# Ledger of designs, part 55: designed miniproteins, single chains, continued (2)

Each design is a single chain, and the fold is of that chain. pLDDT is the mean over its residues in the fold that is shown.

## One batch from the design tools (miniprotein)

Design m5894
Fold by ESMFold2-Fast:
Structure m5894 (fold): chain A 84 residues (1-84)
Amino acid sequence: SDDERLKELLEELKELAQEVVEDPGNREALEKALEKAKEVQKLAEGVGYSLVGLVEKALEDEEKVAEYAQKVEELALMGIESVS
């Protein structure tokens, strides 16, 4: 179902965001996070739009990567909790 796929994508995105918080130089994890955030946007436009924006900001601002990644993790966790 779309709900199960959305939850899977949000859990994957949360894990990728955690990796980036621990290693802000991990460009591969950031690029994977952007891909997952775009997939979330296809299933849940509102939260997905916000997640894409946060990952794009992390990719653009090397000094604030960890801050934006923490926000991605928080928003993904809230999304997981809202999926029944």
Scores: mean pLDDT 86

Design m5895
Fold by ESMFold2-Fast:
Structure m5895 (fold): chain A 55 residues (1-55)
Amino acid sequence: MEEKEEKFREELNEKLYKEYGEKLRSIKDDDEQEKLQAEIIEEAEKKVEEFKKSL
């Protein structure tokens, strides 16, 4: 029933990973990739939290 929030999370993650995907593929160092992925996750969670507050 309430798929709008889940769809928002999916679309946001897809967008962020496409935007950062080229950078992730360019980085061969595991530590740098892990750091970038953590930043992507943090940004996504922050935006999802803001969306939930609006709901």
Scores: mean pLDDT 75

Design m5896
Fold by ESMFold2-Fast:
Structure m5896 (fold): chain A 62 residues (1-62)
Amino acid sequence: SKEEKATKLATGAWIYVSQGKEDKAIEYLVRQGLSREAAEKVVKAVKAGDGKEAGKIAEEGL
């Protein structure tokens, strides 16, 4: 489902961000089908610790 995929995308972004690889998180999300704008918003939400918002943005972008 889109929701399950969005959760996996948010988790993948979190892993990259936790390693200080913010650029790689954005590249990953764009390769998975998000626009650059949506990918940047997901990364911003992840950096803020808001996993729910990150998942919502990813789902809306799919």
Scores: mean pLDDT 86

Design m5897
Fold by ESMFold2-Fast:
Structure m5897 (fold): chain A 74 residues (1-74)
Amino acid sequence: RAEELRRRAFELDVESALYYIKSAVHKIEAERLLKRPDDPEAVKRAEESIKQAETYDKKAGELDAEANRLRAEA
């Protein structure tokens, strides 16, 4: 069972890393869009990208917490 918990924790670590990458991509897009603050459509798209990045960061954090819980239990 301990080996199963460690394997699952590793899988969650990988999923968390992928969500952090998705968040980073959206943050980069938002930064590029915010270089044109006089364009209301670009500003709106940047705000949406920031919200998506925050959602992915939250998801990644939840996966990290679960992975840490499983490792502590193993």
Scores: mean pLDDT 83

Design m5898
Fold by ESMFold2-Fast:
Structure m5898 (fold): chain A 53 residues (1-53)
Amino acid sequence: SSQIQQQIKKLQQQLDDIKNTVTNSPMEQAIRDARILALEVEIELLEKKREEL
């Protein structure tokens, strides 16, 4: 659906934004990496849902 496509685009933009952030410690790097993984999983699930519709 168009709603799922719009959600995917928003999450892809958030992913790009996070990938462009600067980290100043190993902890900040780990937090950033965890957020990237979470967004990638959410995008994948939405893409699968879109394909099933």
Scores: mean pLDDT 83

Design m5899
Fold by ESMFold2-Fast:
Structure m5899 (fold): chain A 64 residues (1-64)
Amino acid sequence: SADLQKQINRVKVLIEATDTLKDMYLFIAKKTKEPVNQDLLDKNDQVKQELEDELARLQAQLAS
């Protein structure tokens, strides 16, 4: 359905945002010569996993 496709597209954009945020954390650590904040990376990875799980569910519904 069109609504389901819209939800899939939104989740994909959010997954891309988590990748951008991770790249930003790594870039800041590299530039400041400080260790990366692992807690922020872990939280970001958790959010990405939840979004990937949601994407898989929505794609399975679309395939039905």
Scores: mean pLDDT 88

Design m5900
Fold by ESMFold2-Fast:
Structure m5900 (fold): chain A 93 residues (1-93)
Amino acid sequence: MDIQPMSNSQIADLSRRFGNGQQYSDIEIMQISVTIGMNDPSFVDMARTDPDRALQRARDIVRSVYDSNGISPSDQQIRDWAQQVMDTVLRMS
């Protein structure tokens, strides 16, 4: 799956759909998580200088998006998706 950061218009569309009681899909959760990471210069720097710390931060981002969606992910899903967020940030930064 090609996980890309969301545009401002895509973020606005998600916010509107969520406000209407719709849940995010797994793909949307990952795109939101990548977008949060890419828009945080401190996270981008951390991903380059301290990957282990950045991976923990990525797990926090993914978990917070899931909590907002009302879903409790497995620890394995958090780990796998946190790694994808990290890999995407490092590839695109």
Scores: mean pLDDT 72

Design m5901
Fold by ESMFold2-Fast:
Structure m5901 (fold): chain A 89 residues (1-89)
Amino acid sequence: GKAFIEALLEAARNLAAGRPAEVRVGSHREDIERLAEWLEEAGLTGEELARQLEELAARAPVPGRRGALLALARNFLEAERLIRERRAR
């Protein structure tokens, strides 16, 4: 739900600032499906969250953190795509 997305965004902001943080980025379909459920429960879009994460990555003072932020952005885009695929006719 919303709390999990907020926790991920807080971790992403910490990574962008060079502070210690853990961002658990799942790459399996089940992880992406869980992100999709959280997006729908929160009333948020994966595209909006991906844009925020890409902006944080671009402005990150620590280059090594960029990859983790971009991977999370990609996972939110995949979650949004999954939502749209399931609703498309």
Scores: mean pLDDT 75

Design m5902
Fold by ESMFold2-Fast:
Parts: structure tokens; C-alpha cells; sequence
Structure m5902 (fold): chain A 63 residues (1-63)
């Protein structure tokens, strides 16, 4: 599955994060909105990437 680098999420606002999660990673819009809220509170770009990569693994396991 895809692995997201910290640089890919650096400086993205909430709407840009939602677009990235839905358009690039294939998350449902509802899941992307909830995840984007969590990512906006993340302390670093590395933490954003870690959270997205965790969500990608959980999404793959649900399929």
C-alpha cells in the first residue's frame, strides 16, 4: 500500500488535507474530514504522516 512522507502533508490546511486524503489516498469523505481534524492538531509533519500511515493500514485491513 502507499506510504506517505512528512513532506507531502507539510503546510496543508484542513481543506487541502481532505482533498489529499480523498483524491490521492481514496479515503471516504466522512473519514477524510475526521482524520483531517486530527491532523490539524498534530504537533509536527512527521506526526501527520504517522497518523495517515496508521489510518492507511487500518483501511487496508478493513477491505
Amino acid sequence: GPVVAPEELAGLDREQLIAYLTERLGFPEEVARALAETLMQAPSDAARAALVNLALREHAEAL
Scores: mean pLDDT 81

Design m5903
Fold by ESMFold2-Fast:
Structure m5903 (fold): chain A 82 residues (1-82)
Amino acid sequence: SSREKAFELDGEFLGRLRELYAKLQAARTVEEIQAVVEEFRRAVREYLKQLSTVLDEETFRQKATELEEALREFERLARERA
């Protein structure tokens, strides 16, 4: 079902998120930090694209807002390390 699909996608995204935070912590150059931020942006865009086909409009809007906040926080942490 769409709800089961959304749950699976969420689990996959959380795994990717953990990987990206670990990469950010390991990054030593501005170029490496920028590459990780771009990977995070791509992961968020791909996840939102997948969710748009399985979530209702209201739930999707809430999730999109939460992901935009997560991206802003990740970018903030990246800037502090650059």
Scores: mean pLDDT 83

Design m5904
Fold by ESMFold2-Fast:
Structure m5904 (fold): chain A 90 residues (1-90)
Amino acid sequence: SELEKRIARLEKEVEELKKQPFSPETLGRLADTLMRLADLYEQLGKYDEAIKAYKEALEVMDQLPEDDPRARAAKRVAENHLKYVEEKKK
């Protein structure tokens, strides 16, 4: 499916970003890519994979500067989605 193709592309992007030198820009892109990947896993009902990706995104966001607005907004979104997906896994 198109969603599965998009997941494969985002998984490759995550691997490539992890090979880059750590910078706020690279970490921000990694967090954004993990959030998009988690959302696609959620759409496919792959809740374990979605939970793992949201948790990894939160860990990456914790490495961003404290005043980065991307980290603050995305962290809240990730926490809300994580709670929702964990409830769906029951």
Scores: mean pLDDT 82

Design m5905
Fold by ESMFold2-Fast:
Structure m5905 (fold): chain A 61 residues (1-61)
Amino acid sequence: KEELLKAIANALYAMRRAGVSQEMIDRFLENFAKDYGLTDEDVEKIRELIEKLEAEDQAKR
C-alpha cells in the first residue's frame, strides 16, 4: 500500500514539475483514488508525500 501511495505521489509531483495545474493534479488524484480504492486518509497522505518529496528532492540536489 505504501509503495502505491509513493508511486502516485511521484507521478503527481512529476506532473506538477511539468507545469500541470493544481486543478488537473487534483483530478488525476481523484481518478487514482477511484481506480485503486483509496480512502480520504490515503489521499491526504499522498498530498503530504508530494510536499515531502519536493523538500527531500531540493535538499538532495
Scores: mean pLDDT 77

Design m5906
Fold by ESMFold2-Fast:
Structure m5906 (fold): chain A 74 residues (1-74)
Amino acid sequence: MSLVELTEKKMEEVRKWVEENPDASEEEVVAKIQEVGKEVVEEGKRLKASQEELDKAERVLLRGYLEIMEEVRK
């Protein structure tokens, strides 16, 4: 599994968690997304990922963050 695929999978898990926990605070949602970011960084270090792969994973994380937070704030 690539870092991008891992990030997409983990962000989809956050989306499902938000759907299952509609009473979750914005702070709890942000904490879940920060956990994904930490996991991606640790896996990237383990795999000795290139800067390009890390940058691509970060863009996936940022896009997912913006989409989830827009939904949570409604």
Scores: mean pLDDT 82

Design m5907
Fold by ESMFold2-Fast:
Structure m5907 (fold): chain A 62 residues (1-62)
Amino acid sequence: MELPKEEQQEMREKNINGDYDAGIEAIAKQLGLSEEFVEEWKEALKNNDKKKLQEMMDKMAK
């Protein structure tokens, strides 16, 4: 059968508002981070790139 509306919404939310995305958006708003930085951070989390995440955390601390 076709994907239920709930599953389609969850897939969209996973891509835009996943667990990590919600945290990133909250921090970005708090720190005034650029959209480019936020997108790079989301991609690093999606790829489980711990090295990239550490580099980005260092940038935020500055």
Scores: mean pLDDT 65

Design m5908
Fold by ESMFold2-Fast:
Structure m5908 (fold): chain A 94 residues (1-94)
Amino acid sequence: MEFVPASEEQRARLAELLGVPAEEIDLRVHPEVFEEGLALAEKLDPEGVEKLKKELAEASEAGEKTPELYAKHLAVILYEAREALEAEKAAEAA
């Protein structure tokens, strides 16, 4: 299977998670990789993020390219974006 443009439903879920308009999300995804990445991002804490970053670095150095690697990469990106947005909202509320 190949990467396809994110569906309206997938963009809506990302918009909710990141707090940005769905129409601004221009992302190509594999359906299974997207769902796995989103689920992982929802479970990650800072320690989990650092662990996944280490695994991604090791896999990248080994030249490995798998759907699981892309799902982990997506999870890290989504978690970091969410953390940044939550920190910004907390700063505005203070």
Scores: mean pLDDT 69

Design m5909
Fold by ESMFold2-Fast:
Structure m5909 (fold): chain A 62 residues (1-62)
Amino acid sequence: SAEDAFRRGLEHLERGDYEAAAEDFVRAVRLAPDDEALHARILGYLRERGHEGLAAVVEAAL
């Protein structure tokens, strides 16, 4: 599910695996392309923590 992909992305991000995290976050938005609330949660989480590069990758997948 999109929520499961988001969770896996967070786990990879905490481990410093930025490539796997990006893939999981992109997968989350692709699984729920109309879920604006989920998109806002992902982008907000990344931006609040200074992961602007990851946020840009996710936003490009929207």
Scores: mean pLDDT 84

Design m5910
Fold by ESMFold2-Fast:
Structure m5910 (fold): chain A 76 residues (1-76)
Amino acid sequence: MPIVDTSSLPTDQSLRTQYDGSVNSGNIGQTMNSSSSISTSIQDLNNVSDQADRNGDTSLANQARDSARSLSDSLS
């Protein structure tokens, strides 16, 4: 199945840093790849963060929130 690749990633350095830091986290990659717009990506990342917190994965939750913030800044 097509997955997010490096050449198609956003140019935003904050988001790229989160991707690089979480390259082993398919959850972040899948969220970005399945999104149709920046607004949708932000919602999906916030959902990932909430799910990760509920599962006790604070690291993933933190990464998802950082990514959502970077995308939110892009809308400004």
Scores: mean pLDDT 57

Design m5911
Fold by ESMFold2-Fast:
Structure m5911 (fold): chain A 77 residues (1-77)
Amino acid sequence: MEKFKIIKETLLDMGFDEETAEQLAELIVKGDYEGAIKILKEVLKEKEPDLKEEEIEERAKKLLELILANVEDKLKE
């Protein structure tokens, strides 16, 4: 379960809480990027309730890309 631990640690380091980090790590390990984006959208809506739906979706996608890049960087080093 090396990949799961790296993803979870990356998410915790990025400021996600334990529960959210675990849920996102499980989805990312399974390749369920659509599920991960849905959770990220909910997190963003709670933090920025005035943000438009389109902006939330784009930010969620960018945040997932950043997460995946950080995970890949950790795996290469």
Scores: mean pLDDT 81

Design m5912
Fold by ESMFold2-Fast:
Structure m5912 (fold): chain A 82 residues (1-82)
Amino acid sequence: MAEAIRELARANPEETAAILRELLDRREEALALVRETAAVTSPEAFANQVAAGRAAAEGLAPHDPELAARALALLDELEAAW
């Protein structure tokens, strides 16, 4: 799955950038959601979502390295909040 997401992000950098930018704009909401849903979200499901986000950021890095780095930093924060 991760490699497919990474390749899709490389093929669609504008769409990927829009999604990651929206996630960054909603950083406080995302952090709150992770904390609120920790008890009802399986560790495997959460790990898969974070891995998907990292793959998308990695795929975007050649086109927008600054946005990719910011997205990876937020994903690290989300994982730490879990």
Scores: mean pLDDT 79

Design m5913
Fold by ESMFold2-Fast:
Structure m5913 (fold): chain A 81 residues (1-81)
Amino acid sequence: IIEELEKAAEEMPKLSREEAVEKLRELARQLTEKLNRTDLAAGLLRAAEDLEAGKVSMESVGEFVRTVAEQLRALEERRAA
């Protein structure tokens, strides 16, 4: 999931708004199903809603997704130590 989030953040400027919204919803589903992180999933769903409403840019959403990935990676590193 973390690598999928990182990839989605990098690809965000290249996606259409509709593709980005679909991708965010899919990532939110995976966060819930794979990591039980409903809090992060809610964040991605909100980003999808804001993007669909034209309230945020594709680049801004990409940065947010990257932040979520970094947060999860930091938690993984702490658990591996």
Scores: mean pLDDT 75

Design m5914
Fold by ESMFold2-Fast:
Structure m5914 (fold): chain A 89 residues (1-89)
Amino acid sequence: SALEEMLRRARELAVRLALEVFGEERREEIEAAVDRMVATFDPSDPAKVAVLELTLEALERAVRRGAEAGNEAVEELRPEAERKYAELA
């Protein structure tokens, strides 16, 4: 269950990151490539599970730094930052 959740999360993040880089016109190609990688994953190999964990962390960091994820974080945090700045002024 936890491993299936990690694979689903990794797929979501990989597709999102690839779409930010390559654009929506390549969505079908990107999804097919990511789905193939997920389908061929062997969960009985602990080395591959460790690589998946590291890859998931790297993908989460990359998406967080991506334009869309960055814009979402900035938009959510901007009112809080403005309130703090108002208190300092």
Scores: mean pLDDT 68

Design m5915
Fold by ESMFold2-Fast:
Structure m5915 (fold): chain A 76 residues (1-76)
Amino acid sequence: SEFVERLKKLGVKVVDRTAVFPSEDELLAALDELIERIKNKEEVPYTRFELTAPTLDPAAADRVGARFDELIKLLE
């Protein structure tokens, strides 16, 4: 909810829904698009996300974490 509230404070329109991604690669692409949308003050089409396939790839997890860090910096 803090993520949603910060986006609203920035004047970004938000769709309160969960997006489901079949892989980390698709999630990473979606996060990169989300970062770009926020930078351009475009609508954010989801506030939550899930992966359909379980993963134990630490490198993919690190890449996802880096995108979250960038998102947090944009919302400061």
Scores: mean pLDDT 75

Design m5916
Fold by ESMFold2-Fast:
Structure m5916 (fold): chain A 83 residues (1-83)
Amino acid sequence: TEEVVQRAAEVGERALAAASRLTAADPAWQPRLDEVMALAQELAEAKRDPSRRLETAERLLAELERMYREAQAALDAVEKQSA
């Protein structure tokens, strides 16, 4: 459904933001940022094909949620150490 596609996009944006902040603090996070950007691009391409869009969004949602969780946990740990 459109809801799954929208959620995948929202989670992707949050993952990208978290990974970008991590990469600014530690360049070692660049591969994770590149990975999130690649998944976001794959979702954007899938939006052009309605028959594939939902299937791709469902798959990517799980991966983007995992990446967001990992990036946010790492960002929180960095902020806690800096405080």
Scores: mean pLDDT 75

Design m5917
Fold by ESMFold2-Fast:
Structure m5917 (fold): chain A 91 residues (1-91)
Amino acid sequence: MKKLTKEQEQKIEDSWIETIKNLTPEERERMRRAVEEALRAYKEGKLDKITPEQAEGIETIRLLSKLGEATPEEVEAADKMIEEIKKRAKQ
């Protein structure tokens, strides 16, 4: 892996932070619903069948975590889901 990839990730993250700050109320509601769907999948142990909305929720939690706006429970759930997805994708 090239170090440039991490720099690109950081630049994308900074862009997302700015985007999140400028979201409309409707877009904020959509993101919150995605987060809730991801948390539901985690609590129900349904990590084998992640929907696109749940995947969006996981990404949203990661971005909110970097902003310091995610709860410890949300961060733990997202990290656990990402690791399980990676583990299954390797198979």
Scores: mean pLDDT 70

Design m5918
Fold by ESMFold2-Fast:
Structure m5918 (fold): chain A 79 residues (1-79)
Amino acid sequence: SESLGKLAEENEAKGKQGDIVALRNAADLYEELGKKGDKKATRQAAELYDKLSKIFEEQGRTALAEEYRKKAEELKKKA
């Protein structure tokens, strides 16, 4: 759990610097932590999926943006 949390934080830091793949990896890792009972990680995953949705919407990738938006909304209901 601690190792997975550190990996999520490292990927989030890279994502904030513009690495979209790292941002997605951070969201996926926080979602996995949330499935193990970490409600704070579930909220972090939802926030990062919302950010991914906005990034892809700005790129004109509407279908991908909507997919991440729905994922964020589902996680918000679990948090």
Scores: mean pLDDT 86

Design m5919
Fold by ESMFold2-Fast:
Structure m5919 (fold): chain A 112 residues (1-112)
Amino acid sequence: SKKEQFEELKTLLSKLGGRMHEALEAKAFDLAKGLLGQRLALVQEMVQISRSHLSSEQLETVYELLSRMGLEAKMLIEALEAKAYKRAEWLAGRLESLDGKIVSILEESIES
């Protein structure tokens, strides 16, 4: 079901988040950049699965949050390229907050 597919993606997103923190602590910046790309792709897939269940207002909010996520991800890539580990860690935390907000809206839409 769509709910089962969503829960599988949610679990994968959580695991990738943990792996990204480990990569940042290890200063494995190229690995962290790859993990970021995988996380962004998972969030997009979760949005696509949930799209038909979203109200127009929820859809607008999700796209606003995705736009912010894209900007924060670009800043994180720049921090990783500069090997600015403290800045990268802070930006990774901001992205997790944005991911959480998106996932919460999507999950509510599927359960409604």
Scores: mean pLDDT 87

Design m5920
Fold by ESMFold2-Fast:
Structure m5920 (fold): chain A 62 residues (1-62)
Amino acid sequence: MDDNVNNVNDDGAGNVGNVVNNYHMDMDVANPDDHDDMMVYFHGVMDDVGDHYDGVVNDFMG
């Protein structure tokens, strides 16, 4: 399964985090009013990363 063209990174926000941050900045420059809407999009990415980090961090700390 090779969905490399779909900008998919299973690494868990290593490259995705960098792409999301760059995309967020680009969108913010294109539409600053869309800042709140970008928060909703970031929430979707955060939900995938946050769920992974919350589980991993909780396991590392405990």
Scores: mean pLDDT 48

Design m5921
Fold by ESMFold2-Fast:
Structure m5921 (fold): chain A 63 residues (1-63)
Amino acid sequence: GKKVTITLKPGTGAITSKAEIIPGGSTIEGELVEEREDGFLVVRETATGELIKIGKSAAEISL
């Protein structure tokens, strides 16, 4: 996948594969693994190697 930086909009959140909650306003650096038709992104976080599921409407994507 492509290396991406994702910033979560305030008032939103994301969930890791370990069931940890990432609060809105957080920045996630990783690799885009999958973009799903149901409006979710799956990103592998560089720091942890975990898969993070993020709503596309909650995500600001930069390189």
Scores: mean pLDDT 77

Design m5922
Fold by ESMFold2-Fast:
Structure m5922 (fold): chain A 81 residues (1-81)
Amino acid sequence: DSAVEEGAAKMYEVLMKAAEKAEKLGKTDEANQIKKLADEMRKAVAAGDVAKAEAAGLELEKVIKDNGLEPVLKEAVEELQ
């Protein structure tokens, strides 16, 4: 489904931008974790592995919330509109 693949690609771009912003704030370990989970989610969506995509998404939410990166994610969304 091309629409699902397009949505996954857009989310990947947002997450990679958020990771770049986190790195600039000195949160290198968290940025690397976001990049890894974003790539895992993108690959799972491409493979049709819904369970793996959901698991990666939940870990991403946890990393973002536990490290106070919600403002960074919001800025990434706004810049890529």
Scores: mean pLDDT 81

Design m5923
Fold by ESMFold2-Fast:
Order: structure tokens, then sequence, then C-alpha cells
Structure m5923 (fold): chain A 85 residues (1-85)
């Protein structure tokens, strides 16, 4: 249970870091492809997410980066709390 939850939070943390650090829609799409592949996400869902990421303009990427920054802080805090158990 705790190990599964930690793995899920770590995956969300990687997603947030990817969104924050990606300089372009293409870079975000490539990173998402790799992350979703590691998570065992079905091909249909993976293709849909990657294509959606490629369709993001610069303004939407900036908005995503802002949201990812907030999520990153929260996710790191949650992972630290789990590590103390």
Amino acid sequence: DEAERRRQLEAQLRLAELALNSKSAEELAEGLRELLEEMGVPEEVKERVVESAKALDEKKLEELAKKAREALEELRRLLEELARR
C-alpha cells in the first residue's frame, strides 16, 4: 500500500518536473512518451497524451509550468512525509 502510493507520487513528481523543465511542446511530448512507457500506460492513452502535448502553444506551456511548480512542491512534501515512516 505505502510502496504503491510512493511509486504513484514519484511518477507524479517526475511528470511535474518534466512539465516544469520542458522548453518546448516537442520536448514535453518525448519526455511524456518515456514516462508513460515506464508506467505501462496503454498505447491508445499514450498516443493521445503525446499528441495533446505536441499541440500545446508557448502560452499553454508556460501555464502548465506554473501549475507543475506548485504541484512539485506539494508532491515533494508528500514524499518526504512518506520517507519519515
Scores: mean pLDDT 75

Design m5924
Fold by ESMFold2-Fast:
Structure m5924 (fold): chain A 94 residues (1-94)
Amino acid sequence: MTEEFMEKLEEALKNGLKPEDFIEILREMGMSDEALAAVERLFAAAERVAAGEELDDAQLEQLIADVRVITEDMLRLGIAPELAQEELAILEEL
């Protein structure tokens, strides 16, 4: 599911689809307010990069922290637990 979520995120940004619709799906799945806020920040950052804006080191560190929060919440909900575990291992290397 994580791979499909990332593909849908890229598609939404590319075609002007509303990220809020995707966030509503995650909310219905029981994702926490903290993880939902992290998803919103990821959409905002991806939108800035797509517009040609550069992210500074502090913004990149925040995104890594946000991805960790999202991944941990996915594990809690049982959403693609194998992919979430692998993602956490990658984040620990960063």
Scores: mean pLDDT 69

Design m5925
Fold by ESMFold2-Fast:
Structure m5925 (fold): chain A 65 residues (1-65)
Amino acid sequence: SESDVAAEVAGRLIRLMAEGTVTLEEKDGKKVLVLSGIPADRRAEAEAVLQKVGKELGYEVEVRP
């Protein structure tokens, strides 16, 4: 259900914040979620999780080294 998806997304976001830094930036009137400080071997996983969060919130996503 929608509430189950929201709960899963929230849990994954909390986990990502423990491993790196998440910031909200604004570019050309759009909100962008930026994740940085994630180890290279975890970047693909982090990007996938953050993309789900961004889709749910209507934000764009960026993962930095």
Scores: mean pLDDT 72

Design m5926
Fold by ESMFold2-Fast:
Formats: C-alpha cells, sequence, structure tokens
Structure m5926 (fold): chain A 75 residues (1-75)
C-alpha cells in the first residue's frame, strides 16, 4: 500500500533527523538524506570516522523501519 510506504518514509525521515541532531550534540557533523529514486540513505560527514558511525546507525534505522513496514503489510 502506498500509504504504508509513505508512513515508513516519514518515520525514517523522523528517526534520521533525530539521529542527526543527537550526533551534532556530540560534536559530530553528520547529515542524512533519503533518495527516493534509488531507495538509499545518503550519509555525509566531515570525517571518515563520523561517516562510518553515521552509516552504521543509519543502517540500523533502515532495518528497523523496514521490519515495521513489512509487519504492517502482512496485517
Amino acid sequence: SSAIEEEALKELEKKVKELEEKLKAQGKDVTFTYNKETNEVIVRAATSEDLLEGMKLAGEIVKEVKEKKEKKLKE
């Protein structure tokens, strides 16, 4: 359902923005952007260390949102 996909995208955007704010509060300059055309989360950071941390945390969020979406599709 398109509605379930839109809800999943909004949840993803919310969670990655919350993560971005948390990382900035820790002095890490990391930004996340979702590319709807490729279904990829783009991670940008000032340092390779922050980039790797951001990629790991973004991957965890993507997995969580995907699992929640799949559960809703089965209901």
Scores: mean pLDDT 76

Design m5927
Fold by ESMFold2-Fast:
Structure m5927 (fold): chain A 57 residues (1-57)
Amino acid sequence: AKLYRVKEIKENPEKFKPYADEILKAVENFEDDTIVRVEVVEINGKKKLTLAFVGKR
């Protein structure tokens, strides 16, 4: 799983295409210095973006 600072996601949402809109919505309530885990999982041939709060550094 990849770890990202919320500020990095907000500044570079295109790195997460085609999930850019979903990830921006998921992190909108987090502070910029929050660390989140981003993972794309495949369920029955369908890719889904999963985001988990890890902490604040």
Scores: mean pLDDT 73

Design m5928
Fold by ESMFold2-Fast:
Structure m5928 (fold): chain A 82 residues (1-82)
Amino acid sequence: MTIAEVVDVRVTGPLAELTLRVLSGELPAPGTKVRLIVDGEVVGGKDGLGVVLAVRGDTLRVLVDASAPIPAVGARVELEPV
């Protein structure tokens, strides 16, 4: 399981783009669907799925549904590939 920290959040209409800095674990490839978990709860809507848009060094950008509460800057996120 990959552990990351939220470093930036951008909301555009029904979608949010999260910039995550990986702290431990494997970096998922671009195009990978990931489940986001914060404090034991699945985030990013009912399906809890995000899509990895880009990976640059130790950072990645993930697109999630903004209709549910999104993680705040500084939150720790667990990423599970689907």
Scores: mean pLDDT 78

Design m5929
Fold by ESMFold2-Fast:
Structure m5929 (fold): chain A 87 residues (1-87)
Amino acid sequence: NATFIAQLAGGYLKLEKMIEEGLELSEEEKKDLEEAKKEVEKLKISKEEMEKSLELLEKMDEYAKAGDTSPEVVEEIRKKAKEIVEE
C-alpha cells in the first residue's frame, strides 16, 4: 500500500524534525517514531522519498482541516503516494 508507506516515511521525518527543533514528543509519538524508524530502515527509504512523503502528509492535513474528504482528494493522495513509492 503506497499510501501507507508514504504516511510512514513522512510521519517519521516529521517526528525527527520536531525533535531537531526541540519540541517534546508524547509517549505515543515516541513509540510511533521507533516503529516508523524500524520500517523505514527495513524498506531502505531514501531521505528524498521521506521529504516528498512529508509534503504529501502536510497536504493531507490541509485537506482535513478544510473539511475536504471528497473521493477526488482521496484518489489524488493515493496517486501521489504511488508516484513517490514507485520512483
Scores: mean pLDDT 75

Design m5930
Fold by ESMFold2-Fast:
Structure m5930 (fold): chain A 66 residues (1-66)
Amino acid sequence: GPAEAEEARRLALEAGLDEDRAEQLGLMVETKGGRVAAESARVGLEKAGLPEAGARLEAALIERFG
């Protein structure tokens, strides 16, 4: 729901994703679930050169929404 999307958005911003990507991640949690969102977040952060942040965000999203 909206609370889950907002929590996912906050976690994404803390991990180093920009506002647009963080909003998209929140929508992914609502529409596709935490596992799909977690994979997308990890891949995005790895491509940005932040693989450790990507792994941590993936784990947090799976724990809370997966």
Scores: mean pLDDT 84

